# Ledger of designs, part 58: designed miniproteins, single chains

Each design is a single chain, and the fold is of that chain. pLDDT is the mean over its residues in the fold that is shown.

## One batch from the design tools (miniprotein)

Design m1996
Fold by ESMFold2-Fast:
Structure m1996 (fold): chain A 96 residues (1-96)
Amino acid sequence: GAMAAREAERQHLLEGIRKRDEVSLAEAQRLYDEGMATLDKLEEEAKKISEEVLKTVQEGRDRLQAALDAGASPEAVRHLFEETLAEIKKKIEEAK
């Protein structure tokens, strides 16, 4: 009947949204994992430079984790990582 056809159309649209959300979540997770791997290397270098640089790396990790936990988009995760990386690099250069 008309109700069954309407429900099928609704389910098809919801499935499309779910697949987009799954792809977006997977991409956000991938960007997060790559960002965290970069921060792991920077943390080892930061330990040799200053406590302030190390603190900046740790705060960046916490922000990325909080953003991912809040369901941030891939673009939001990428932007936050780029901002975090710029802050860390600035602190490293200031410590030279």
Scores: mean pLDDT 79

Design m1997
Fold by ESMFold2-Fast:
Structure m1997 (fold): chain A 61 residues (1-61)
Amino acid sequence: SPEDRIAQLEARLARLEAGVAEHKAKLAQVYDPETYAGHKAVLDRFLAVERARAEAEIAAL
């Protein structure tokens, strides 16, 4: 059903957001602020693309 698909997409996005947050926390402990900013930008872009894809799929339901 559309509701089940929305729940699946939201659950997947929540897992990706949690994983990115954990990875950022680890990177912040290892890298200097400038290097960290570069990695953060890549992760933020990845998450923005994944969110946009999920939103587009939900809108098409």
Scores: mean pLDDT 89

Design m1998
Fold by ESMFold2-Fast:
Structure m1998 (fold): chain A 68 residues (1-68)
Amino acid sequence: GNASGNGAAGAHDMGKINGGIVDRDELLAALRAGGMSEAEVAAVAAALPKERIVSTEEAVRAAMGASL
């Protein structure tokens, strides 16, 4: 039986896209939690700046760089 879930979750989604920026630690933690290998997480981390906060564009570039 499905109920009408009028939940407030998903509106902000406090995910990777929050005003065009993401937290580096949160991104790396999410990748690890998603089952990404240490080597892959390290590649993304190496492509990201040492700063804690990165733009979504920088995060995407880092991920693409790790794949390309």
Scores: mean pLDDT 67

Design m1999
Fold by ESMFold2-Fast:
Structure m1999 (fold): chain A 62 residues (1-62)
Amino acid sequence: SSARKAQIEAAFKALNVDYDKEYTPREIRSLLESRGIFVEPSKLPDKPMKVKDWIEYLSKIL
């Protein structure tokens, strides 16, 4: 949803993440959990992705 996408984008912006860096599923979970956003590990791909790709993926599953 657009509201969920906005929440995730706001969280990453507040965390000042590097948009050119790839983050592992574990790293993304830790970053989002620090902002009160919890994601079940089994819903995440076992692959590092850039922040833009994480935002698109997470907006579909949350």
Scores: mean pLDDT 83

Design m2000
Fold by ESMFold2-Fast:
Structure m2000 (fold): chain A 66 residues (1-66)
Amino acid sequence: MRRRAEELVREAAVDGRLSAAALTEVLMRMGVPNEEAVQVALAHAGSDGTMSVEDAVRAALEALAR
């Protein structure tokens, strides 16, 4: 699971960062429902609406845990 999350996050990343929308797409590709994916992505996004690749991977693993 961790390697798959890392792959999808890196594919979606721009300039080493991931937008909340991009993380939402990653989570949905991993089987997370849209509403839950949006909530997780927004909870981990900074004030600029983006997050680091490391934070995005952590968010994805938390969402997949439940």
Scores: mean pLDDT 79

Design m2001
Fold by ESMFold2-Fast:
Structure m2001 (fold): chain A 64 residues (1-64)
Amino acid sequence: SAAELMAALARHDLGAPEALVEELRRAMEQGDEAAIRRVVARIAALKGLSERTAESFLAGLLAS
């Protein structure tokens, strides 16, 4: 799923802090769209992702 892909990218490719990855996983398990958006925004800011890239990840996660 897009959710699993994002989590894998955060851990292996993006190098996002484990705490943020765990918070994202929890938000996704709860279906909390507001929390998902918040965590994705923090990861994007930390990693210097473009708005377009961040929006693509968010859209993929919410569509899953």
Scores: mean pLDDT 68

Design m2002
Fold by ESMFold2-Fast:
Structure m2002 (fold): chain A 80 residues (1-80)
Amino acid sequence: MTPEELRRQREMGLALLAFGARVGAEAFRAFADEVEREGLSPRETMRRIAELLGVSVGAAVREGERILAERAAEAAALAA
């Protein structure tokens, strides 16, 4: 993969993290099934997440980064 493709994959992962945290496991599973069924690209997946959350794609990515940082801090505290 190109560095640009790797960046998009990371950003999609962050957007998915934000989405899953907001909608819960059942709704996340339904969304994942829809993405697979429709064959959505990473770009299309991120756009749909942003639309469902009512935010920009950039805001969804930033929310995912925040959640990831909070989870990392919690894991570090448990490991200490």
Scores: mean pLDDT 79

Design m2003
Fold by ESMFold2-Fast:
Structure m2003 (fold): chain A 89 residues (1-89)
Amino acid sequence: SEVEKDMADPRREEAIRKLNEAIRAFDAGDYETASKLFLEAAELAKDSPITVALIIISLTVGRLAAERKGDQEKAKLFKETLDKVASLA
């Protein structure tokens, strides 16, 4: 069994850390940093369908927000990141 007393998985802990940092960067309007961190979190947490789904939703919202503001470069960044994350699901 993979369930041990010490449940600390360095990859899973790093994924959660990056996800939290991505959300903070997104909330601060640093969309480029947010997109990079979401992708890195998804790579580390690709065995967690729920976590990957939440990242996809966050990226989709980010893309729509960027498109609504006419920021085509940010929208493209979110689209490319979303496509990469979706390939992990």
Scores: mean pLDDT 73

Design m2004
Fold by ESMFold2-Fast:
Structure m2004 (fold): chain A 99 residues (1-99)
Amino acid sequence: KKAEEKVKKIREILEKKDSNSFIEATRLVGEIIEEGDVEALREIAKDPRFRPVLNLAGLAATPEQQRLMAEVLEEEGADSSLIRTVLEIEESPGAKKAL
């Protein structure tokens, strides 16, 4: 299936700017992450409108999925700092006890 068509549909959902649309967009981005759809992730990474949805989906993702997200964001010149910080905390259990 075409990654561009998936991203376009999610973008249209986000443009509605209501809570239900935001929840649905987050769920659909989560599905893209779960599938490892790198092409769709690259298109999302290029568009700053996806940042809040990416951050929420990333927080719910596995460490492996979070690494993939961070790498794709970095390749597209997007900010991966939140996802990288979450990964560092998950890989360093002692740091969580200091918080």
Scores: mean pLDDT 76

Design m2005
Fold by ESMFold2-Fast:
Structure m2005 (fold): chain A 86 residues (1-86)
Amino acid sequence: SDDEKLAAAIAQFEELIRNTLAQANAAVANNDRDSFIQILSDFDARMRAIADTLSPDQLAKFMAATRPLLEELQKKLGELAKKLDS
């Protein structure tokens, strides 16, 4: 159903955020700027792939539900990027 598809997309996005943060933390711990940049590019590509599976109505609901998670991820990634510059 449309609701099941939306729920699956949100769950995939939550997993993507957890995986991205774990990888980003590891890259920063290793002082690996190149891996950090690649992780950000991979996140963008995977997020677009999830969005592409959704109808316009599902996409609007997905964006509304995931906006706080995306904002928190962006904040944490920004803090990690500052550690690479120090």
Scores: mean pLDDT 88

Design m2006
Fold by ESMFold2-Fast:
Structure m2006 (fold): chain A 97 residues (1-97)
Amino acid sequence: SKVDEAKKVYDDALATLKKLEAEGVSKDVIDDVIKVATKELSTGTVDDALKAARDEALKKGLSKDTADKLAQASVDKVKGLTTSVSTPLIEIGDELD
């Protein structure tokens, strides 16, 4: 039940992202980190996506603790949206609506 786990993880990720934004992390930084997680998760492993998202958050000037939380939440959000990303035909997940 990877879908059920992804849904719970997605909901938890949304709560974490909302909390980080409320605590002063800019929406722009959050969106940039999510974009990095989206690209890496489509081409690599969850560990690769976590590392890339964390590195992006650190590059944006966030603390290690905040960067780890943001990276995890970003990867978890992307996993919830694209649980079955195995044969993407177009880059529709690269942009927000």
Scores: mean pLDDT 74

Design m2007
Fold by ESMFold2-Fast:
Structure m2007 (fold): chain A 83 residues (1-83)
Amino acid sequence: MKVEVTMLDGSKHSLLATKNTPLEHLFQAVLLAHKLDPKDYVLEFKGQPLELAPGLTLAEALASLGVDIDSLGDSIHLTLKKA
């Protein structure tokens, strides 16, 4: 599926992931591409922060917010925010 992350400057970063992709790997990939320090940022879905934990998948993080990843179709929109 396509994950689209809205950056702090309003630009969009798009990458491919599966529902089983570890969220921390996706987070690190976005931050590395933009030379940002992971400790200073969080990912949000519709204004709610996503949990970052070792091995926690994209699907599991969304499920913790009451969101079924399979209901979102082929694209997911996330926002990068300062912690």
Scores: mean pLDDT 82

Design m2008
Fold by ESMFold2-Fast:
Formats: structure tokens, C-alpha cells, sequence
Structure m2008 (fold): chain A 94 residues (1-94)
């Protein structure tokens, strides 16, 4: 990875973390529609970071799994999966 690509990937992971925070706040308030929007935005940011890391297939599979969980109303499982992928991507950037 170039320094520019590494910086962009880190910025995308930070964006994903901010959307996760907003999603968790929305869930606490019973606003599941807003939570779904933020979880999708978080997942997209993580997927873009994975693509920059040279993992387009993993990015695609991750996005599909998050979408499937959200369509089933499994918000806690979606949050856990997104958090795990952020951690894995950060470890590869360190």
C-alpha cells in the first residue's frame, strides 16, 4: 500500500466507527430505521477500506453478510461483524 492509500483506508475505518456510534445511539432510542442507515454506511466504509487493502472478494462477502443480517433485523450481530472487520483491517494497516 502507498502511504496515501493507507491514510485513506484509516480515514474510512474512522468513518465506519463514527457510523457505528450513531447506529448504537439510534438503537438505544428505538430508531431502527436510522440505525439501519448508519450500519449500512459503516459497512460500506469498511468494504472500501478492504478493497484498498487488496481484498475485493472479502469486501463483497462482508457487505452481503451485513445486508442479510440487517434484513433479518439482527442488528446486534451486524454491529459485532462490523466491529470485528474494523479490528482486522486496522491490524493489517499497523
Amino acid sequence: LSEEQKKKALELLEKAEEHLKKAEEAIRNGDYSTAMLHLMEAAKAVAEALELLGKPEEAREFLQKVEDLLMQGKFEEAIKLIKEKIKEAREELE
Scores: mean pLDDT 88

Design m2009
Fold by ESMFold2-Fast:
Structure m2009 (fold): chain A 78 residues (1-78)
Amino acid sequence: MFEEILKKAKEIYEKLKAMKSLEEREAFAQEIESDPDKKLQIAALIAMALLQMETTGSRTEEEIEEMAKELLEKLKKE
């Protein structure tokens, strides 16, 4: 399950990186919002952290992996 969420996060990150228009980003946001899967929502948060790392350098890969693990532990307990 952990590897699946990380894989989804990387897929979301690549989609966000490829999006060149506001319309594409809005459509993607609606897709995530309409999905009841909390794993997908966690993956989206990790993808946003990856995007911040790419554009601002504000987080390392290690910090993003730690964030992913923390979010997954919360999901398992709830």
Scores: mean pLDDT 67

Design m2010
Fold by ESMFold2-Fast:
Structure m2010 (fold): chain A 80 residues (1-80)
Amino acid sequence: SEKVEKIKKLIEELLASTDEAEMQRIANEIVKLAKELSLDELREVSALIQQAMLASTDPLVQRILADLLVEIRKLILEKE
């Protein structure tokens, strides 16, 4: 999926960021794209976010990714 590939690149951009406002902008863009995804694509994105959380030791990145995961899981529940 082109949208999932775009989200993957945004997650990589978020992991490379050192600015909280930029991280939040990227997280908001991911949520916006995620609203257009199928249930299977949302599950793939959820897995990618969980992998990113395991790869990061930055508490700020962990908080942003955890909040993002909550939003993605809400979208999954709305489509189930």
Scores: mean pLDDT 88

Design m2011
Fold by ESMFold2-Fast:
Parts: C-alpha cells; sequence; structure tokens
Structure m2011 (fold): chain A 59 residues (1-59)
C-alpha cells in the first residue's frame, strides 16, 4: 500500500518502531533514522496518524 512517498514511508516505519518499543517518537530522531528532512518526517507522521498507522505524538 503506497499512500506515502518512499521517503515518507521510511519515516513512518521508524516512528512505528519507536512506538512499538514504548518510546515517544521525536521528529528529529525519526528524520535522522529515515535519512529525510524534519519537514518530510513531520508530513509523513501526520499522514500516518490520519490513516491510523500511528498514535498522536504531540505531548
Amino acid sequence: MEPLSPREGAAVKEAIKKQNKGEVPDLREIAEAAGVSVGTASRAVRKAIERGLLEPIER
């Protein structure tokens, strides 16, 4: 399923890995792990939350 670009998909994958470990995902850490900009990670995370793939990461 390709609702995200490959770069956005990489960012979502890293965010999901952190949530599965019980960690709070940080956009900068996700961006570094996925090799994308913080802006790309932010857009990817937002799309994933809207699609129910991620829980809201806001405090």
Scores: mean pLDDT 72

Design m2012
Fold by ESMFold2-Fast:
Structure m2012 (fold): chain A 74 residues (1-74)
Amino acid sequence: SVEEEFLKQLAELGKQLREAVANKASEEEINKIAEEMLKLVEEYGKATGDEEAARTLKLLVEHEKKKALEILRK
């Protein structure tokens, strides 16, 4: 389904975000991956019309970005 394809792509980007944190990547790289994740969430909302799910996913992505940046700053 369209939903499964978007969630799979989002999961792959989430894995890239975690790997970037583990490898001590730059804040610029973390921001770039997070921006790609947010674009996918926006397209998910448009494709499915599920604005509540899209809003929830956006908050989760923003939270993951915040955690990643906090880890890099320690």
Scores: mean pLDDT 85

Design m2013
Fold by ESMFold2-Fast:
Structure m2013 (fold): chain A 63 residues (1-63)
Amino acid sequence: SQEELEQRAKIGALTAIGGVVSLGSKPEDVEVTVEITPDKIVVTAKGPGGEMVIESLLSSVES
């Protein structure tokens, strides 16, 4: 469902933001890019302290 995709994207974004903040960025200075495909979600967070990429596989149980 769309809600499940949004939830997984939010979890990925929080994880990536937390990582970049731990590297010295403020949360407000972090730029987050989310790419949603049928099989995965890729979240990229970039800030002055560094960047982090989190990938989440989407369980498409179609057999």
Scores: mean pLDDT 75

Design m2014
Fold by ESMFold2-Fast:
Structure m2014 (fold): chain A 82 residues (1-82)
Amino acid sequence: SIDEAVEKLYNKLVDEKSRSSGEKTLFELLSKGIKSPPLEELVAVLAGVPLSDANDVYKKLLKKVVDNEIQLGIEDIKRAVK
């Protein structure tokens, strides 16, 4: 399902050590809060979904990143202040 694809890809994206070059690019776009995916083909390949589902996967990933943004932002601030 789309929800399973989102969860699987999100878990890969948050594990820095397991990120491929494509997953690093996608994570950077998500972290910047980009609302429309400029790379639908990349999302489809990384999530293992048809192109027709890529936009829904991206929107759900973005929501999941935003929902965790406070925690991620705190860690980024801690790294920047050191």
Scores: mean pLDDT 66

Design m2015
Fold by ESMFold2-Fast:
Structure m2015 (fold): chain A 81 residues (1-81)
Amino acid sequence: SLLDELVETMPEIVQEIARELSKVLSEEETLLDTVSAAYEYDKLLEEGLSEKEALEKTAEIFESQGRYETAKILRKKAEEL
């Protein structure tokens, strides 16, 4: 699928997040949230945050938008680092 092809070009951590999201969200929501998470995560890394801090901050952004399932998965991944 287009989602699988796009995700394969992303960092491993983002690929893992997309896989977890696909279990609880629709394909469209998984695509949109994965792309948004990848964008925010990359931007935060460029600003000098660690991978863990970038994931935690990205989770806060999704939580502020009411995307609680995505925020939960992002926080779980941050805890695994």
Scores: mean pLDDT 83

Design m2016
Fold by ESMFold2-Fast:
Formats: C-alpha cells, structure tokens, sequence
Structure m2016 (fold): chain A 82 residues (1-82)
C-alpha cells in the first residue's frame, strides 16, 4: 500500500505539472491535460486492482479519497488556466 500511495501522490504531482505546462503553451493545453487525466487513470487502476489484494477496506478508502482530491485539484488548475 505505501508504494501504491506514493505512486498516486507522484501521479497527482506530475499531472499538476503537465497542466501548468499546458497553461504556458495554449496550443498543447488539451494534449497535456489529456495526458494528466490518463496518468491518474493508470494510478486508479493500480490502486483498485492491486491494492485490494493486500489492503484493508479502510486503507483502500483512504487511497481512493486521496486520488479523488488529486483529480479535483488537477481539474481546478485546468479550469483556472483557461
């Protein structure tokens, strides 16, 4: 679980960076935003499929909440960049 949580946190941080890069380059904004969303989608798959094997329901819920909060922050940054 700690490794999966670290991956989710890294994906969120990287997604935020991609959105910031898109804000600086409007012609590539949609592409970079799509890459940020795809990166979060891959992290959700790792957590929901592999995390459940060795994690308590409470740990899975905590990671899912962290992921939802990260996705909301990326979406908010994308909206602010327009």
Amino acid sequence: MAELMARVEEAIARGEELVEQGAADPENFDKLYAEAVALLGESTYEVTVKGQKEATPEEVAAVNRLFADGAARISAKAAAAK
Scores: mean pLDDT 66

Design m2017
Fold by ESMFold2-Fast:
Structure m2017 (fold): chain A 82 residues (1-82)
Amino acid sequence: GIEKKTISKTITVPSGYEVAGVTISSESATSVTITVEYAKPGSPVLNTKSVTITVPSGYEVSSVSYSKSGSTVTITVVAVKK
């Protein structure tokens, strides 16, 4: 069978802020970068935070998904062995 690995990272925005948007800002065979936009409620000022997930040696990115709730974004990458 094909060997698979699941890699997850969680981004928590600062206290008093909420998640305004999530974008996969770059994707390659070996890495995925997600960018989270966050703001204070009612504020027009957007802040950004980025996290990169790199797959283990010998693996490649198969799928990328994310979930968001108020102050937290979790990115999940499924990697498959070549």
Scores: mean pLDDT 82

Design m2018
Fold by ESMFold2-Fast:
Structure m2018 (fold): chain A 98 residues (1-98)
Amino acid sequence: ATDQQLVALSGRVVQARRRAFYAAKEAAKEANPNLSPDDINNIALQATSIALKEVQPILDRALEAAEAGDYDTAERLIDEFERRAVEIAREKAIELVK
């Protein structure tokens, strides 16, 4: 792997976390408009943590593919990781509001 490819993958993981967090915040606010900003942040942090834990196997497979030099597979798995992290974070935020 090139340093540039590793930096790019790392950056995508950071962006996936950020996207999941903001998606969870929006979902929590939509599910209960009466939530305080602190409650929204706490729910979003919890939902993001749960989502990242659930999608960790996808990230592990992406890193294994990258270590093997299969960057096409690594990129596809990172795309799946990003999409699933956002989806699960939204779902968990709604569940935590109930």
Scores: mean pLDDT 85

Design m2019
Fold by ESMFold2-Fast:
Structure m2019 (fold): chain A 83 residues (1-83)
Amino acid sequence: MKVKVKVTITLKDSATEEQIEKSIEIVRQLAEEARKRGVEVSISVEGRTITLTVEGEPHDVSELISRIRAEVPDLESIKAELL
């Protein structure tokens, strides 16, 4: 059974524009890997906030969120909510 989740990634307010771009690139790479497993991912960026809409099997969605938490530098917070 597929779940749909909104993931809000907030980068540290001390993050430079270069650090923000690097974090966005990492998130895009992780999203592409998740898509290969059948996860649908939409990405929007506003300043230092990256918002994902993720749809897939619960275990695939959970793995994506865990990898974002582990691999994104300058991470202040990550919030996931069911849609």
Scores: mean pLDDT 85

Design m2020
Fold by ESMFold2-Fast:
Structure m2020 (fold): chain A 104 residues (1-104)
Amino acid sequence: MWDEVKEFYKKNEEEAKTSGRAAVLMQLALTFPALASLVPELREKLEEAKERGAPQEEIDALETQLLFAESLRESYGVTDEQAEEARKKLEELDALLKKLMAEK
């Protein structure tokens, strides 16, 4: 799935530079793979919460968030490095979209 996202991005990259609509569509395609980049951070937070004896409600919330992020990583078949690449691409597109929206 990540290879399909990258192929879609490459095919539409030139259009995204001149079309806000294309840029938004590329952001949407990258959003779910990028959310998988949260897996390491959520794992660390969950372990810290367990070590300090946090309330079960807090532990349950962190476990739910981690399961969701891991399911996205599995569904998109992305590595942690690929998820981080998607996150960086989103930042680039956000900057481009802001520039296009400011241009009149």
Scores: mean pLDDT 70

Design m2021
Fold by ESMFold2-Fast:
Structure m2021 (fold): chain A 61 residues (1-61)
Amino acid sequence: AETVPEVAPGGNFTKDFDKLVESIAKVLKENKASDEAIRNVALGLSWFDGRPVEEVYEKLK
């Protein structure tokens, strides 16, 4: 029997990720973040979720 206490999230992380992206997008818009800053944030979020940077960047615009 293999027990992995901290397994990669499946469906739950998708919902939390969507809320996180929305929150970050609002902060970026409020602060009028530069394109470079938005791209760096997208890269970080992409690394966390494993999705393409392009998809995350599109959601942050």
Scores: mean pLDDT 69

Design m2022
Fold by ESMFold2-Fast:
Structure m2022 (fold): chain A 97 residues (1-97)
Amino acid sequence: MKNEVERATEKEMQAFSRALKAALEKIPDSARAEEIANKVAELRQEMIEAAAKGDVEAAKEAGERLVKFLEAEGFLEAAEAAKRLGEALIKEAEKRK
């Protein structure tokens, strides 16, 4: 289920998932909440795959896009958790070089 990078960043992954879930539960439009959740899942997966490949720059770019997206939606706690997750994933990418 989880690759080595996901296991190494499990604490940051769990913190991010909790913050995102709390933010999504406050959206009254379920279709909009699903749209946001799908976009976040896409960007999160890009970060994980980049980190697994040791691609620090790709992991950074996907992480910055995720943080900006969450900030634009007003999910400040989720954006902060995403920033910490990005930092942890970049560390894992650097270890694979």
Scores: mean pLDDT 83

Design m2023
Fold by ESMFold2-Fast:
Structure m2023 (fold): chain A 80 residues (1-80)
Amino acid sequence: SEKSREEYLEFLLEILKKAGASEEELKEFRELVERANEEGDEEAREKIEEFVKKYLPKIEESDYEKLKKKVEEVAKEKEK
C-alpha cells in the first residue's frame, strides 16, 4: 500500500537523520527511493544500497531494532 510505503520511508529517514545524515542527504535519499520505485532505476537502487551501507554502522541498536520491527509490519500487510 502507498501509505505503508510512505510510513516506512519516513521512519527510515528519521533513523538516518539520527545516524547523522544531513537534510540534503535525506532529500537525495527520498528522491532515489522514488526513482527506484517509480522508474525501476537500477542506478538509484545501487545508490540507496551505498547510502544504507554508509549509515548502518552509525545507527543505534535500539533504532535498528525499531527499523526491523517496522519492516516486519510492512511485510505482514502484504500477506493478505
Scores: mean pLDDT 71

Design m2024
Fold by ESMFold2-Fast:
Structure m2024 (fold): chain A 103 residues (1-103)
Amino acid sequence: MEKERNRELVDRVLDTLVARGEITPEQAAALKELLEKRYGYSPEAVKGFLRAVLAHRAARLGVTDEQREALIAYADGLSPEELARLVEMTDEELKALIDELVK
């Protein structure tokens, strides 16, 4: 079921963020509750969440405004599963992708 697949995908991403020390387990639980109760794990809400995580990571990497816009435009064309893969990338892998997108 779509909702169950999206929940599993969000769980995987949040577990990755907790393992990396980017968020606390309590923050992950709060985000899961928000996505479930307010948004029902809709594709739009899940994509919005994943895009926000990518934007935050790009800001931490110190990318240019042009690079950030290219990443957001690329992300808007992706499925939730494809977006989750970008969030699961290392900082090196994500930066290499961003650099390639502006060529």
Scores: mean pLDDT 80

Design m2025
Fold by ESMFold2-Fast:
Structure m2025 (fold): chain A 87 residues (1-87)
Amino acid sequence: AEALLERWLAELDRNLAEGLLSEEAAAAYRALLRALLESEEAAVAVLEEMLDERVRKNPSVPQAEVDRARASIPGLVEEARRWLEAQ
């Protein structure tokens, strides 16, 4: 699991150097990857913060869509962690 995290962080650093990702986006993905390896609760918290930030930047998004996205977070985290364990 930790070796996979280091591999993904190296990939993010390479994509940053090649200009494929912004430093802001890379930092957010690093935080999410670390949280996914730490716990379900940590990953949920990071994704909820990312959703809140997106909503704050786009306040015209309907509340029903925000609620639906928030409700999907635990399931997405569980699926991502199962995928990660299978590597």
Scores: mean pLDDT 70

Design m2026
Fold by ESMFold2-Fast:
Structure m2026 (fold): chain A 55 residues (1-55)
Amino acid sequence: SREEVRRAILEEAEATLRYMLSFIEAKINNEPVDPKLVEEMLRASERDRRLLAEN
């Protein structure tokens, strides 16, 4: 359903934003960031970009 698709997109966006916020906070504080977190952020960002481009 449209609502189900909308929900999935919002959940993906929320996850991406959480990763980005964690990354930004670490960089501002000049603290080491988990490489896995950076990888997940980039992967989520690419998925979101592709999802929006296909529709």
Scores: mean pLDDT 73

Design m2027
Fold by ESMFold2-Fast:
Structure m2027 (fold): chain A 70 residues (1-70)
Amino acid sequence: TDELLAKAKKLAAEILKLEEEMIANWDKLTDEEKAEKIAEIDKLNEELDEILSKLSQEEIQTLAKFVEKL
């Protein structure tokens, strides 16, 4: 559905943003902060995987094109 696709796009963008922030700040983060950020990213990926199982082929293709532009 359009709602699920919109949620998938939001999650994909959030995951990429968090990964970029973690990489950019890697040398400044403590081991505890690194573990916390990884856990947050893992949680979002789990939510995204659940939504992906409910998307059509066209919706998955639309999501892939959206991610390429991020």
Scores: mean pLDDT 83

Design m2028
Fold by ESMFold2-Fast:
Structure m2028 (fold): chain A 95 residues (1-95)
Amino acid sequence: EEEKKRREEEAKKLYKKLIEENPSPRELARRFSEEKDISLLEAIAKVAFDLADRYEKEAASQNPRDFELEVKAGVYYIIAGTAKAIINNRKKKEE
């Protein structure tokens, strides 16, 4: 149980670093494909979700809405959803 807390903290540190780096969708997808640790994969997927939300919010702040930013947000969202499905399937296979 204490080990769960430690893993969560490491994932949170990676999340914060990646959010500040603001990686492209392609770079996030590449990083996800290279990572083998489930906890770190979850952190990368969470980054994709939060970057999707960030760009969606930015697109909505424009008048009219910025279509290119909406598309970019959509791509991050697809990466996040796909990554989460892959993580969930890998977890089930290991159990």
Scores: mean pLDDT 79

Design m2029
Fold by ESMFold2-Fast:
Structure m2029 (fold): chain A 68 residues (1-68)
Amino acid sequence: SDAFFAQHAAVLRAQIARAAADGLLTPAQAAALTARLDQAVAAGDVAALVAVDVEIGMALIEAGVSKF
């Protein structure tokens, strides 16, 4: 549903903001991920939303952080 899509996007936006605040993402990385997320939301593009989720995960792994 659109509500589920919007909720997932909100979670990813919060993850980017937290990772940036914690110094795990550079300002440039956070801005680029947020721009891609906003574009995916504007387009209703589920595949692009999933790609942003993967990119956040990869960036956090490179920063030496595991989600689990």
Scores: mean pLDDT 83

Design m2030
Fold by ESMFold2-Fast:
Structure m2030 (fold): chain A 71 residues (1-71)
Amino acid sequence: SMKKRGEELLAELKAERDAILEEFSKLSEEDQKKLLETVRGAKEQAEKLDFKEVAALLEELIKELEELEKK
């Protein structure tokens, strides 16, 4: 079901959050921007699918990634 997929995705994102943040800080400026765009797109899709907890977690991840973004 869609609900079970959302729950599985949420658990996966929580488990991988710290690893994503660490790897993001090692990426080039160009690759960081590409990853941020991908995560923002994922948040929009989660909102459209009514995966509220996933969308909220992705919003928090986006904020943390933006703080780490190279200029």
Scores: mean pLDDT 77

